# Ledger of designs, part 30: designed miniproteins, single chains, continued (4)

Each design is a single chain, and the fold is of that chain. pLDDT is the mean over its residues in the fold that is shown.

## One batch from the design tools (miniprotein)

Design m13015
Fold by ESMFold2-Fast:
Structure m13015 (fold): chain A 98 residues (1-98)
Amino acid sequence: MPEGDHLYSTKETLREVLREAGETRETYTLGEIRRAIERAIEKGGWFGSGGESGIVRFPEDSPLAKLFGVTELDTSDTALVAELLDRALEREATLVEA
């Protein structure tokens, strides 16, 4: 479905990631979810960016590690980031029926 004004409910793992970004709503657009995930990475994850480009490491038990299924992510690999995010949203975000 196109990323528009459609609202999505979030499953447990994605909801935990959204809480790390300070988000407590029941429904979000896909664009809001993507921005909240980016904000959660910024807030909880000063992981691996101490002088090396773009590599973020998540603790194994973190909501982000559970969401993406990985403990290390090169954020400069935008194609891989997009693929992992799309797969996570397909599993964890459910379209709210009108």
Scores: mean pLDDT 71

Design m13016
Fold by ESMFold2-Fast:
Structure m13016 (fold): chain A 74 residues (1-74)
Amino acid sequence: MSPETAERLAIALSMTPEDRISIRELARLAGLSQRTVRRALAELERKGLVRFEGNHVVILDREALLAELARRSR
């Protein structure tokens, strides 16, 4: 994913304390398309940080997820 996508996702996730989040809502908060969010989340799912459940994403490890997004936003 692009550094901008990683930064926007990190900010959106910091606003949502829930571990199960609608992809539509995450895209709205991040100011990204649902396609861009799904592509970014697919990269994070391959690392075991999130899991897709239909139109939702489940955060498996919030601290590790935010650390990975911070690394990618540089």
Scores: mean pLDDT 87

Design m13017
Fold by ESMFold2-Fast:
Structure m13017 (fold): chain A 73 residues (1-73)
Amino acid sequence: APELTAEQQAAVEAAAGEYARKADRAAVEEKDYETAAEYAERAADAAEALGIADAAAQLRGQAELAREMAKKA
């Protein structure tokens, strides 16, 4: 696997945090569960790139739940 530099790792960590915040805002504040699912999956992809498997699995579970909520429309 390609090795991330410290600067690249910091950028991916920042992106993961932003995607997680956007997912939460979409679900809780805007009740846009499709958008919440998309951001949660992007956050999970970033967590996987950082090697944080537990966080990635949790975020993917949140994305699946959000997609289920979206189906109620």
Scores: mean pLDDT 77

Design m13018
Fold by ESMFold2-Fast:
Parts: sequence; structure tokens; C-alpha cells
Structure m13018 (fold): chain A 79 residues (1-79)
Amino acid sequence: SREEVLKRLEELGQEAQKLGLEAKKNNASQEIIDKLKEIQQRLQQLAADIEAGKVSNEEAEKRLKELEKEIEEVKKQLE
């Protein structure tokens, strides 16, 4: 549902923000810091696109899954 997608977007946004703070604290590479900023911006854009009716639920789920995968990749790089 739209509510479930928006809730997952909020949760991912919080996770990406937390990872950004941890990356800065641990002196992670600028590439990792910039990637986390890009992910946060894309999460905000997806939420805006959903609210504006620019994307279907199916398209939103696909974009959300892509962002989840990218966050997983960043988490592995911070280990």
C-alpha cells in the first residue's frame, strides 16, 4: 500500500541519516559520505513523487528496493 511504502521510505531515510553520522564519526571516505547524501536525496525525491502522483505503487516499490540495496552496499563498506 501507499502507507507501507511511505513508512518504509521514512525508516530508510532515518537509517541513511544514522549511517551518514557514523561515517563522519569514523572518518569514512568522501565517496561514501557523498553516496549517503545522494541516497537521502533520492529517498526524499521518491516520497515527493509519490505525494505528487508521479509514480505508481509498483514503480515506487522498485525504486525503494534499489535504494535498500544501495544502503546494504554502503553498510558493507563501513564494516
Scores: mean pLDDT 84

Design m13019
Fold by ESMFold2-Fast:
Structure m13019 (fold): chain A 93 residues (1-93)
Amino acid sequence: ADEHVRRALELEAEGSMHVIAAAVYKIARENGADEEEQLRLQLEHLEKAAELFEEAAREASKSSSELGKRLAEIARQAAEEARREAERLREEL
């Protein structure tokens, strides 16, 4: 198997877990948890997700395969989405 594809998938999986954590903190806030604390935790996880997706895109881009190219595109899009959401939350703090 392509080592760069494997590494990119591992990084994308880790980034996705941080997106899920951010969603959990958002739900907790909507259900009456401490808004400022949940916002800070949501932001922290989204920023970590963006960093991991950016690393995944770099690793996938080292592969010459079509799968590597597709994974790099997916990872770049996921990173941009996480960064946009993080920026929105920073404006609420």
Scores: mean pLDDT 86

Design m13020
Fold by ESMFold2-Fast:
Structure m13020 (fold): chain A 75 residues (1-75)
Amino acid sequence: SMAEARARAERLLEAVEKMAEHGNGDDSSAEALGLQTVDAAPEREIAEKAVDYVEKHNKEIGAKVRKYADEKFAA
């Protein structure tokens, strides 16, 4: 469902923003973002924006999130 895909993308962005602001989620970054169950197509662009946001605030978390997203969406 498009509405459900949008809700998931929003959750991704919220989780990433929360990690960037609080500086936690080191080993739990992927789990917090819900990348395990993200649909590739519509959610990828939102995930890319979320990764970019995290990279600006916390490079280490951003790098991990980007790597995980690349693995998830590339597979």
Scores: mean pLDDT 53

Design m13021
Fold by ESMFold2-Fast:
Structure m13021 (fold): chain A 70 residues (1-70)
Amino acid sequence: DERARRLEAARRRAATLIDAGQGMLDMSISASKTGGASQKVQDEMEALGRKALDDARADADALVAAAEAA
């Protein structure tokens, strides 16, 4: 039905957002371990990557919720 198709499209978009956020976290972790950076700098870089993934998950959840409410 049309509602199921709308939800499927929203979930596919949500998965893409989460995948992008995970990529940002992976890059931040990799970068933090380069060039002998201090533990403080490594922690800050990882925290930025984790925030990007958390923000992506929140956006993904909002997208699916909006599609369910419509």
Scores: mean pLDDT 80

Design m13022
Fold by ESMFold2-Fast:
Structure m13022 (fold): chain A 80 residues (1-80)
Amino acid sequence: SKEKIRKLVELLTRLSRALGAGDKQAMLEALDEIISLAPPEYQKKLRELKERFEKADRSTQARILQEIARLVKEYIEKLK
C-alpha cells in the first residue's frame, strides 16, 4: 500500500527528529506506531528491540535505534 509506505516514512522522520531532540517519550511513541503498522514477524523483532532499548545504557540505546530504523527501511523496500 502506498499509504502504508507514506505513513512509515513519516514515522521514521518523527523517530529521527525525536532522537535529535533527545525526546525519549516521542521516540517510544513513534516506535509503538511503527510496530502497529508492521507485519507479525517484524512486530516481534521490533518489540524485542524496544525491550532492549528501555533496559540499555545510552550508547547501546543509540545502536538499538539505528537497528530499528534499518529494519523499518527493509520492510518499506519489501512493500514496493
Scores: mean pLDDT 80

Design m13023
Fold by ESMFold2-Fast:
Structure m13023 (fold): chain A 95 residues (1-95)
Amino acid sequence: SRLELERELMKLDPETIVKIVEEALKGYNLSEEDKKKLIEIARDSPGAFVLKVAEEFGIDREEALRLEDEALRQSKTPEDYVKLLAKKIAELLSK
């Protein structure tokens, strides 16, 4: 569940989460400013990452939650979840 995932994410070192997000974003055409914002949100609010990204980037809340649910279904570990979610968000934000 989302709550179980949030609890598992809170057990991860913030710098580990940041490193996963940085690596996930390397393949996408995002501005340096957008990459920095995503990394800051991942460091400061890993359990609320998708909702904070939606607030900062003007993504529809329902769409953000759909990306979260897709990443959750496709992941086997909290680390995989962070990676997949970051990639899905990067794809959405790429122009």
Scores: mean pLDDT 78

Design m13024
Fold by ESMFold2-Fast:
Structure m13024 (fold): chain A 77 residues (1-77)
Amino acid sequence: SVEEVKKLLEKIAEKIREALRRGVPLEETAAEIQPDWDKVVELYKTLTPEERAKILPYLEEVYRLLKEIAERDEAAR
């Protein structure tokens, strides 16, 4: 469960990094990660507080990367 959430978040982070490298807009990036993100949300609900603490750094990395795309898109306006 924890390992599955970590793998999904790592997969999401890599997709976002690829989107940043390729200049893909936030909207398209969000659509691409949505299926994996929905699975993360459902699995996260089943985690204990201790397991959620282990997942937190992976969630923070995903949010950091999404912020980078959003800031890049804003700068391009």
Scores: mean pLDDT 83

Design m13025
Fold by ESMFold2-Fast:
Structure m13025 (fold): chain A 78 residues (1-78)
Amino acid sequence: SKLEEEIKKAKTEEERLELAGKLFEETLKYAVEKEGLDEKDAQALIEGYRSGPHAMANALAKVVGEAMAPMTPEDAAR
């Protein structure tokens, strides 16, 4: 997709995380509609993207932590 190509071209980690957030938003909307992802978790990740990369990393770490081992915000942002 266009977003995947833009992520590959990103020069900074902040820009890459912003573009990844947009791709995650599209993927989460698809997963909610087609794969049965919890809407609350999807909404938390979308709000994280809108709040900035650190907030998105925290939201992602919580979602992953509920399904897997807990992650630090720094680890989720890498």
Scores: mean pLDDT 62

Design m13026
Fold by ESMFold2-Fast:
Structure m13026 (fold): chain A 96 residues (1-96)
Amino acid sequence: SDEDLLALAQQYLNGGKLDLAENTLLQLIKLFPKSQYLEQAAELQFQIGEQYEKKGELDLAERAYQKVVDLFPNTKYAALAKNRLNELGVEAIKKA
């Protein structure tokens, strides 16, 4: 079910298995594109971006935030992800 996929993605995220968490969220959107859990799935995808940032994996963080924008465009987290992508771009310019 979509609820089971959301729970599985949360477990992978909590375990630091970020690639498995992303793949599980992708399965959720493909199988249940109108799921009532899309906002919660967008939150988990955003948190995956935050975890990659904390690890210094900025290219993976940018890809994870872009997936929030592309896969969950009608969520609060898509707007937050766009803002975070802009902030990462500004920080890259300042460090160059």
Scores: mean pLDDT 86

Design m13027
Fold by ESMFold2-Fast:
Structure m13027 (fold): chain A 82 residues (1-82)
Amino acid sequence: SSLSAKFSGYVLIVSTPDTTDEQIQQVIEDIRSLGEDAPVGLLMLILSGSPRAEELLGSKRDEYAEEAKKAKEIPPSVRKAI
């Protein structure tokens, strides 16, 4: 199965200034639960608009963003977020 197939039931979350630490942590856990094919770089890119997400990403933000761009098996709606 492709990475896209593993996302067929997952909700795309875009971080906002009002996004809480608990919400960010829950999204990270949900993405990681998808296993080895989980697009952690894409999660990091989605969260990058929040000050708290920038703190969470730290100095690795650019590395994670570049990894997200390399993912080829992402649903079209999620690909637009890259």
Scores: mean pLDDT 48

Design m13028
Fold by ESMFold2-Fast:
Structure m13028 (fold): chain A 57 residues (1-57)
Amino acid sequence: SEALEGLRRIAETEPLTSGGAVAARAALQEYERHPGAFSEEDLRRALAGARALLAAE
C-alpha cells in the first residue's frame, strides 16, 4: 500500500516530537491492531493528515 509506505516513512524519518510523526505512528499502531477496519482511503486520509501537520511545522 502506497499510503502505508508513506506513513512508515514519516514515522521513521521525522523526529518523535514532530506532530506529523506522532500522527503517522498512531495511525500505524491502530492499523496493526485492526487491519481489516482500514480501507486504502482511510490510510490515504491518515497520510494526508500527517503530511498536513508536517507542512504546518
Scores: mean pLDDT 79

Design m13029
Fold by ESMFold2-Fast:
Structure m13029 (fold): chain A 56 residues (1-56)
Amino acid sequence: SDLDKQSQLNQKQQQVVDDALAKVKKTGTEQTRQQAIDETGKVGPGAEKAMKSLIE
């Protein structure tokens, strides 16, 4: 399948990822990173994968 298409997030998923990433950057703890992954995972596996890539 098209890898570029698979990496695309809709606006809602992108907003959730951005918000979660901001929280991770503010606190910098492993707990917050796990919470960010969980939060983005609730709106879809694409958002969760993007979040993992951003905080790893």
Scores: mean pLDDT 74

Design m13030
Fold by ESMFold2-Fast:
Structure m13030 (fold): chain A 63 residues (1-63)
Amino acid sequence: DPEREALIARHEATIAGAEQSIADFKANAAADPSQAGLYNEGIKMAEKVIADHRARLAALRAA
């Protein structure tokens, strides 16, 4: 199903983007510790995005 394949690809791209954001937030927190609270909040939000999209991806792959 091309629609299912496209949706899987979009979830994988979203996960990859969120993982990159976490890496960037960690680098930024190391470079500017005064903003660590803001970057740690961003990491938590990105981790939730990854968890949600991984659950949706698992459901799509099980169908």
Scores: mean pLDDT 87

Design m13031
Fold by ESMFold2-Fast:
Structure m13031 (fold): chain A 95 residues (1-95)
Amino acid sequence: DFAAQLLEIVESEKDKEKAKKKIDELVKKKLEELEELLKQGKMTKEQYLGESTVVLFYASLAKKVIENPDDEALRLLFKSIMTGDSAAFVEAIKL
């Protein structure tokens, strides 16, 4: 799961530059996987555009969390989005 792998990088890699590099490598791998599925006819063009947009959005949000390590609300929002856990989102709103 792309979201789970992205969350693991953000939570485990404390070096900002190394974390960003790992995110870029993960994004490249996921986009290549999606492009291959599109070329094989296993995915529609609309599905490809939707999935690739989500991948790029999640990666952008992850990089923003890495660049702002003291922003607890942003970190909790990111975790909520990556896990689908509304409790983490509610905690972020209360801060």
Scores: mean pLDDT 81

Design m13032
Fold by ESMFold2-Fast:
Structure m13032 (fold): chain A 78 residues (1-78)
Amino acid sequence: SEEDIERATRGLRAGTAAVNAAVAKDPTLSPEDQIRLFAAASAYAADGDLPGIERKFRELGASDEMIAAAVAAARAVL
């Protein structure tokens, strides 16, 4: 349970950083797109899977600039 809390905390921390970085690159991102990006970043970041964040953001239509910023932000807080 403590390990599950630690994984969830990593996911929330890195997911928040990734979405904030993406919004900084594209302030027109809808709340729905922000939620999709947060869910993706949080899930992969919980396991330290930065390549997973990159792949999923690309699948969701994020720009290369958004992906680079989001991955860098997630990495900085892991």
Scores: mean pLDDT 85

Design m13033
Fold by ESMFold2-Fast:
Structure m13033 (fold): chain A 95 residues (1-95)
Amino acid sequence: GDALLKLNRATNLLQNGDLEGARRIAEEMLREARELLELAKQYLDQGQTGLAQMLARDAIDYALVARQVARRLGDEELVKEADEIIEEAKKVIDK
């Protein structure tokens, strides 16, 4: 739900030609995805696998939206960062 709202905000900014605003949203989403992934790893280390998997799925949702925005911006570094977060989050889910 929240990731979709941020996608809508970024899409609106891109449609208005605000590339810097869209980039800031993508960067914010990647920051939030990293925070969720770090929290997921902490819960996994504590044996709370269900909470860890839920947070890892949220991290993937945020990273997927950020990746979509980054692709529209042509920002290869942000796309790579999103892909790395998705890969690490999938490892938490597969536990």
Scores: mean pLDDT 88

Design m13034
Fold by ESMFold2-Fast:
Structure m13034 (fold): chain A 85 residues (1-85)
Amino acid sequence: SERAKRAEIDQQLAEYLLQLMRERLSQEVFDLLKQAEAVAQANDPQQMAAINKQLRELHARNAALLAEIRAEVEARRQQLLAEAA
């Protein structure tokens, strides 16, 4: 189904984004992202709020690099959507 194809594309893009972040972000940013995922799995809203604040501060410091990563993910999205059409 079309819905199943879009779900597969979304999963592939999420994995691609994570790969680019692992390759290009500093170890500090990568470690914080892993910590954020663990906190999200624990479903603790107060810890999640604290992690989100730290993520916003690191995003501000790495804005240009994150914009480049997002542009590459968007280019990949357009490619996969064209192939699925």
Scores: mean pLDDT 76

Design m13035
Fold by ESMFold2-Fast:
Structure m13035 (fold): chain A 100 residues (1-100)
Amino acid sequence: MEEPALDPERLAELVRERAREAGLSEETIEAAVEAARLLAEGDFKGAMKVLEELAEKDPEAAIRAARAIAEAAEALGADITAGMLYIVAGVFSIIKKNEE
């Protein structure tokens, strides 16, 4: 199936809702929303930089942010984007485990 075009504001709204329901901090929610907007605009490198900077401060927050974006993208039918963000969350989980 062809992926639908992601509306940056719609993706950002859904990510914000998902992150709040998951009990994330406002700092983590804003980082997830910023990364989501960058992804929808096609700036994958910018989105990854936001998530990597979050992971340096709080790996668990970065994992949860990536999952919130993945779930929001999946809900909008962007399965490839969702799959990539689930992989990103998995990579952050491995990094966190190796630092423990």
Scores: mean pLDDT 80

Design m13036
Fold by ESMFold2-Fast:
Structure m13036 (fold): chain A 73 residues (1-73)
Amino acid sequence: SLETAEEIVDELAPEWAKLAKEKGVSGEELAKILNEALEKAYDLVKVHSKEEAYKKVKEWVVEKIDAAAAKKK
């Protein structure tokens, strides 16, 4: 459900915000990644358990933050 997807993103958002800040990713780029993360979480919770979706979304966003850091700076 969307509620489950939002819960996953909300729980992980502070960790991702800290990582983005440490890697020099802007708030605008982070907001874009978080919107993509919500869409990804929503798709994952349709076919996976909350625990599996949480793990997959966490790994996916870390890769996205790393890619954004490499691309801009």
Scores: mean pLDDT 80

Design m13037
Fold by ESMFold2-Fast:
Formats: structure tokens, C-alpha cells, sequence
Structure m13037 (fold): chain A 140 residues (1-140)
């Protein structure tokens, strides 16, 4: 089931198995009828943050939607310093921010269920990121 794929991705990400988490997220995002309600209910039970889930979902978007990934990463690189107030850009934080921009772009292109899965994964990776964006940049 879709929720079992998401659960496996979360478990792999917590174990630091980013490529395995990415594989499960690719399978989930290719599902023709994603059960968003089941995924949201499961996500609500999880302690946050989940390190690596942002990297895993960003890699999944890169494989399935490379043009969306490219634009999302560009926006993330341009805005990360404004969000965090830091000089450095840690890869895990950049990946989570890239995933949030990817969710916005996926939603604009009509990939609404995929956009919500990506947004949920990005939120679980860094729950502080969505609250600092303009409303038009938030996919949730």
C-alpha cells in the first residue's frame, strides 16, 4: 500500500539509508492513486525532525521530475540564507528546502497528490521551513 511505502521510506531515512528511502519514495510518487489521507494520518504520529527524509524525497523528485528539481534547487539556493540567517548551507537543510519548492512547482503543474507527499516529507525533515515562506511558496 501507499502508506506502507511511505512508512518504509521513513524507517530507511531514520536509519541513514537515504538511497533505500529514495527508492520507496519513487515507487510511492509513481502510484496512480495515492492515499493521501492514510499518509497524513501516519505522518501526524511521527516525532520530528526525521534526518535524511528531505534528501531522500529531493532525490526522488530529481529522478522523476528533473526539470522541476532543477528549478526548485535554484530557488532553494537563492533563498536558504534568508530562511536560516546562516552563512553556510548544510546539504540536508538545502535538500529539505529544495523539496518544499519542488512541492510548490509540482502543484502548479497539476501533480497535486505528488506535491502533497513531497511537502509532507519536507515538513517531517524540517518542520520550521514552511512557516517562513510567503503564502504563494507554501504547498501545504
Amino acid sequence: SDVELFKKAVEAARAGKIDEATKYLIELLNSEDIDLDAIRKFADTLPVPIPGLGEAVAKAVEKLFPDIYKEAKKRAEENIDKVLGRKGRPEETLAALTAFYAAVLLNKEGHRKQAEVVAIAAYLANPNLPFVFPKEDVAL
Scores: mean pLDDT 81

Design m13038
Fold by ESMFold2-Fast:
Structure m13038 (fold): chain A 74 residues (1-74)
Amino acid sequence: AIEKLEEAARLAKEAGDYNLAEGLEKARKEVEKEKYDLAAIALDRLAEAAKKKGLYEVAELVEEARKEVEEKIK
C-alpha cells in the first residue's frame, strides 16, 4: 500500500496536481500509523478526485492501495 501511494503522489506531482499529491502523502502517513479506517476513507475520495482529473493511472494505484488497507481492517 505505502509504495503504491508514494508512486501515485509522484505521478500527481508530475501532472502538476500538488493538492492531490499532498492528500496522497497524508493518506500514506495514516497507513504508516496504522489508522486504516481513516486511510480507507481518504483513499476512496482521492481515487475519485484523480478520475475526475483524468489521472487514471493515479486512480488505479490509489484503488489498489485502498483494497490492501481494507484487508487490514477486516
Scores: mean pLDDT 80

Design m13039
Fold by ESMFold2-Fast:
Structure m13039 (fold): chain A 78 residues (1-78)
Amino acid sequence: SMIERGMEALGVYQAALAAHPAVAEEAAKLGDELLAEGASEEEAMRKVIEHLAADPRIPQEAVDAFREALEAYLAATK
C-alpha cells in the first residue's frame, strides 16, 4: 500500500538517526498528527522532512536518505 511504502521510507531515515532516537520519534509523531488532521501522505512526509532539515541535531545524511526514500515512494505511487 502507499502507507506501507511511506513507512518504509520513514524506516530508512530512522536507521540513520540511531544516535538521535528522540528526534526520530518526534518526526514520526508529527507525521501521524498531520495525517490525523487530514493531510495527504505526500504533504505529511514533506513536512516531516522540512522539520528534520531544520533540526541541527539531525545529520544531513539522514535527511538526504529520507528525501531519496520519499521520492522513490512518490514515483511509485504517482
Scores: mean pLDDT 71

Design m13040
Fold by ESMFold2-Fast:
Structure m13040 (fold): chain A 75 residues (1-75)
Amino acid sequence: GHMKELVKKRAKAALEAIDHVLRTRGDQLTPEEIARLRELKEKLEQALKNNDYEGAEKVTQEVIKLLSEIVEKLK
């Protein structure tokens, strides 16, 4: 259905955003922030692999929150 495709698109965008931040800002992040981003990436990849759309949306929201906090700190 339409909602599942939207959740998948948002989740894939969140995964790409994690990879982008780790690649471009990784040297400016704490070890704890890097570990948390990697944990969220693994959880999101597992949710997508299992077609767990509710779990994927929840993890995507956690990714958006953490990335927003990191971006604010790095201004």
Scores: mean pLDDT 87

Design m13041
Fold by ESMFold2-Fast:
Structure m13041 (fold): chain A 68 residues (1-68)
Amino acid sequence: MKPSMEEIVAFDEEMNKLAKEKYGKPLYELPKEKQDEIVEEVRKKHPELADVTAEEVAAARIIRMAEE
C-alpha cells in the first residue's frame, strides 16, 4: 500500500542521514546489502515507519515528482 508523502519524506531523510553517517555516501550509492542494513536500522529506530520499504519510498517519490 502507498504510504503518505510525509512518511515517505521522513523515512528517506532518516535513511540518507544514516547512510552518510555510516558510509559517507547517500543511500542510492550503496550496494544492495548495505542499503538493506540501513533500511532495517531505520525501521528499528522508527517503528511507525516500519511498513515503508526503500523500494516503496523510491517508487512513491517518482510518482510525487511526476505529479509536480
Scores: mean pLDDT 68

Design m13042
Fold by ESMFold2-Fast:
Structure m13042 (fold): chain A 97 residues (1-97)
Amino acid sequence: GAEEVARRREEGARSGAEAYANLKWLQDKTEELRRKAEENPEYAEVAKQAEADYQSFLARYGGSIAGMLAELGKDPAALQRFLDYADSLYEQRKAAE
């Protein structure tokens, strides 16, 4: 029924927002460590590992995230709500680390 479809959309949007927030965190962490490695060679190994982790996540989930964003993009208001929620999850993760 319509309620079951709405629940699946809400569950999918929540899981998608978590995946998007995690992708953003990995991307930002990779860039931070890359910049540190430019100033201090001791960061080279950890920067390389962070890039590998980011590329691995992107290879596994990047297509699914892109497809979800394309579907949400059909409704700009829904896309904005999704991005706002994902940003809140990203900030929570950043504060917890």
Scores: mean pLDDT 79

Design m13043
Fold by ESMFold2-Fast:
Structure m13043 (fold): chain A 77 residues (1-77)
Amino acid sequence: TPEQRARIAAETFDRYQELLKKKLEEEIPEFLVKTADGRYAIKRPEDPELQEKIDKIENEVLAEVGAEYDRRVAELA
């Protein structure tokens, strides 16, 4: 149902945020600033070399979470 798909989307978004935070803490801890909501912001987001590294991490996490989303949605059929 649309409600089940929305729930899966919300859960996979939360998982994306958790995995992204973990990988950023592991690979670029020196460039992280803790935000008020307990997440991290990136220092110097305009730095092209740092952005390339962040983009790689984000793409890896998106691929993992996207695969999980697709699997869970398929299970609803």
Scores: mean pLDDT 75

Design m13044
Fold by ESMFold2-Fast:
Structure m13044 (fold): chain A 69 residues (1-69)
Amino acid sequence: EAAKAEAAAKAAIDTMDAALAAGESLNTAVRRADEVARELAAKYGLSKEAEEAVFQAVRAHAWERLEAL
């Protein structure tokens, strides 16, 4: 499960970075990342605890991007 949660977090974070690179706002990038995270959590059958960990990773990355602006 940890490996699937890590893969979901990576895909969501990559989606955020791609959206930002395309010139989208941080709010739009985070929304796209959340959509990917939810979709993969459902696809992989993640527990609520593992899904929470994925969203925590997405939020941490969004915070790092905000601090870099």
Scores: mean pLDDT 80

Design m13045
Fold by ESMFold2-Fast:
Structure m13045 (fold): chain A 94 residues (1-94)
Amino acid sequence: HMEIKTERIKLKKGEEKQLSFTAPEGKEITVTVHVLKGKVKAEVYVNGQLVDERELKEGDILTATAKPGEQLTVRLKALDDEAEVEVTVEIRDA
């Protein structure tokens, strides 16, 4: 079974948003960040280890996945006066 949730986040320059998820046993979590406006710095951590870091601009998409039992953390920092991102979280059977 698959569950999907989408959230829209607005950030001012220098503001940060941290999203953290723990994948349950037998489940996989996929987080997709779509930049709708501005620029953001995205950092992806799995079990506290930095696995991906990039600057995203309007139209860019970043996808990160946590396997069963893993903790996934996505940190977003606005680099422009205004930034807007859409975050989609999918939980599915692993």
Scores: mean pLDDT 85

Design m13046
Fold by ESMFold2-Fast:
Structure m13046 (fold): chain A 84 residues (1-84)
Amino acid sequence: SSMEIEELRERAEKAFREAARRVSEVHGKLNLPPTEEDLKLLEEAAALLSELLSKVPPEEEVERRLQAVKGALEQGRQILEALK
């Protein structure tokens, strides 16, 4: 329903912005490796963006955000595994 989709969109946008902020600040500015909590934020953003895309007509911006989050998640997992 319309209200449920709007709530999901807001949650997806919030999760994406928080994940993007962590990637930009921690990896871009501080040059620190990702943490398990950073990966959880990326996983949450990916899940919400994926759910949103399943419920709305195709949106290029949302699809690009999902791809960006999935890429960051894959890279973050590789970095954490290398640090074991």
Scores: mean pLDDT 81

Design m13047
Fold by ESMFold2-Fast:
Structure m13047 (fold): chain A 69 residues (1-69)
Amino acid sequence: SVGQMKQDVTQQQNDYKKQVQQMDDVTKISQSNSKNSGDGMQQGKDQVQKKGDDQIKKMMDQMKKVQKD
């Protein structure tokens, strides 16, 4: 159902946001110790966020297509 798809999208968004926030905390600690370490953690975070955003967009586009019928 569309309602289930909306819940799945919301859950996935929340999970990705939580992961990104945890990576932010680790990145700040790493940056206080070494700029190179912090930069590496930031790149990892950016990659996770981009993959999450791409997946959520695809799910939302599919949901909108189903709703139009």
Scores: mean pLDDT 73

Design m13048
Fold by ESMFold2-Fast:
Formats: C-alpha cells, sequence, structure tokens
Structure m13048 (fold): chain A 75 residues (1-75)
C-alpha cells in the first residue's frame, strides 16, 4: 500500500540522517531496517531496496574521498 511504502521511505530517511551524523550507528540502523522489512512482508522487495540504499550510504561514509555535507548544525 502506498501509505505503508511512504512510511518505510520516511524511516529510511531517519536512519540515513542518524548514520550520516554517526557512522558507528550503522549496524543498529541496518538491524532496524531488517525489522521493518520483516514487519511489512507485502513490501519486502521495496524494503530490501531501501536497505541496499542504506548500505550504500554507509559504504560512502566509510570512504574518506566522500566529503559529508552535514557541516551546518543548528546553534
Amino acid sequence: DAATQRALDLQLAALLSRVRADPSTAPEALEQMDALIAQNPSLRAHGLQLRDLLEAEIAKLRNPEVTPESQVVEP
């Protein structure tokens, strides 16, 4: 369902923000994504694609040639 798919997209966005702020949270973020996929079997294929995107971002954050743009933080 489109509403559940959007909910998964929002969860991915939240997990990406957390991992970008602290890459050490990557294993926990992947575990949370796996739990969300397990809870939404009708959207398993979509959830696996989101998990792949999360893993790709984690790999980029661990590569020093990729400059993180999160230099602007609220005072």
Scores: mean pLDDT 74

Design m13049
Fold by ESMFold2-Fast:
Structure m13049 (fold): chain A 70 residues (1-70)
Amino acid sequence: VELSEEEIEEIARRSGISKEQARTAVEMAQEMLNGKIVTPGELAERLGVSKDQAQIALQEALSLIVKKQV
């Protein structure tokens, strides 16, 4: 499921990260839905953000992706 630019910006705003970092979080959330193991710590390390910011970004991305599948 593809998220719009506006939805990616919303994830960035809610997580306190950049739009580019939010795109990476969306890609990782999609990988999780496809059965890949992704942790907030791994994402935080990749993006150079806090673990809390990575967790929020993943939760927001997953919520939006799942909502679009309904």
Scores: mean pLDDT 79

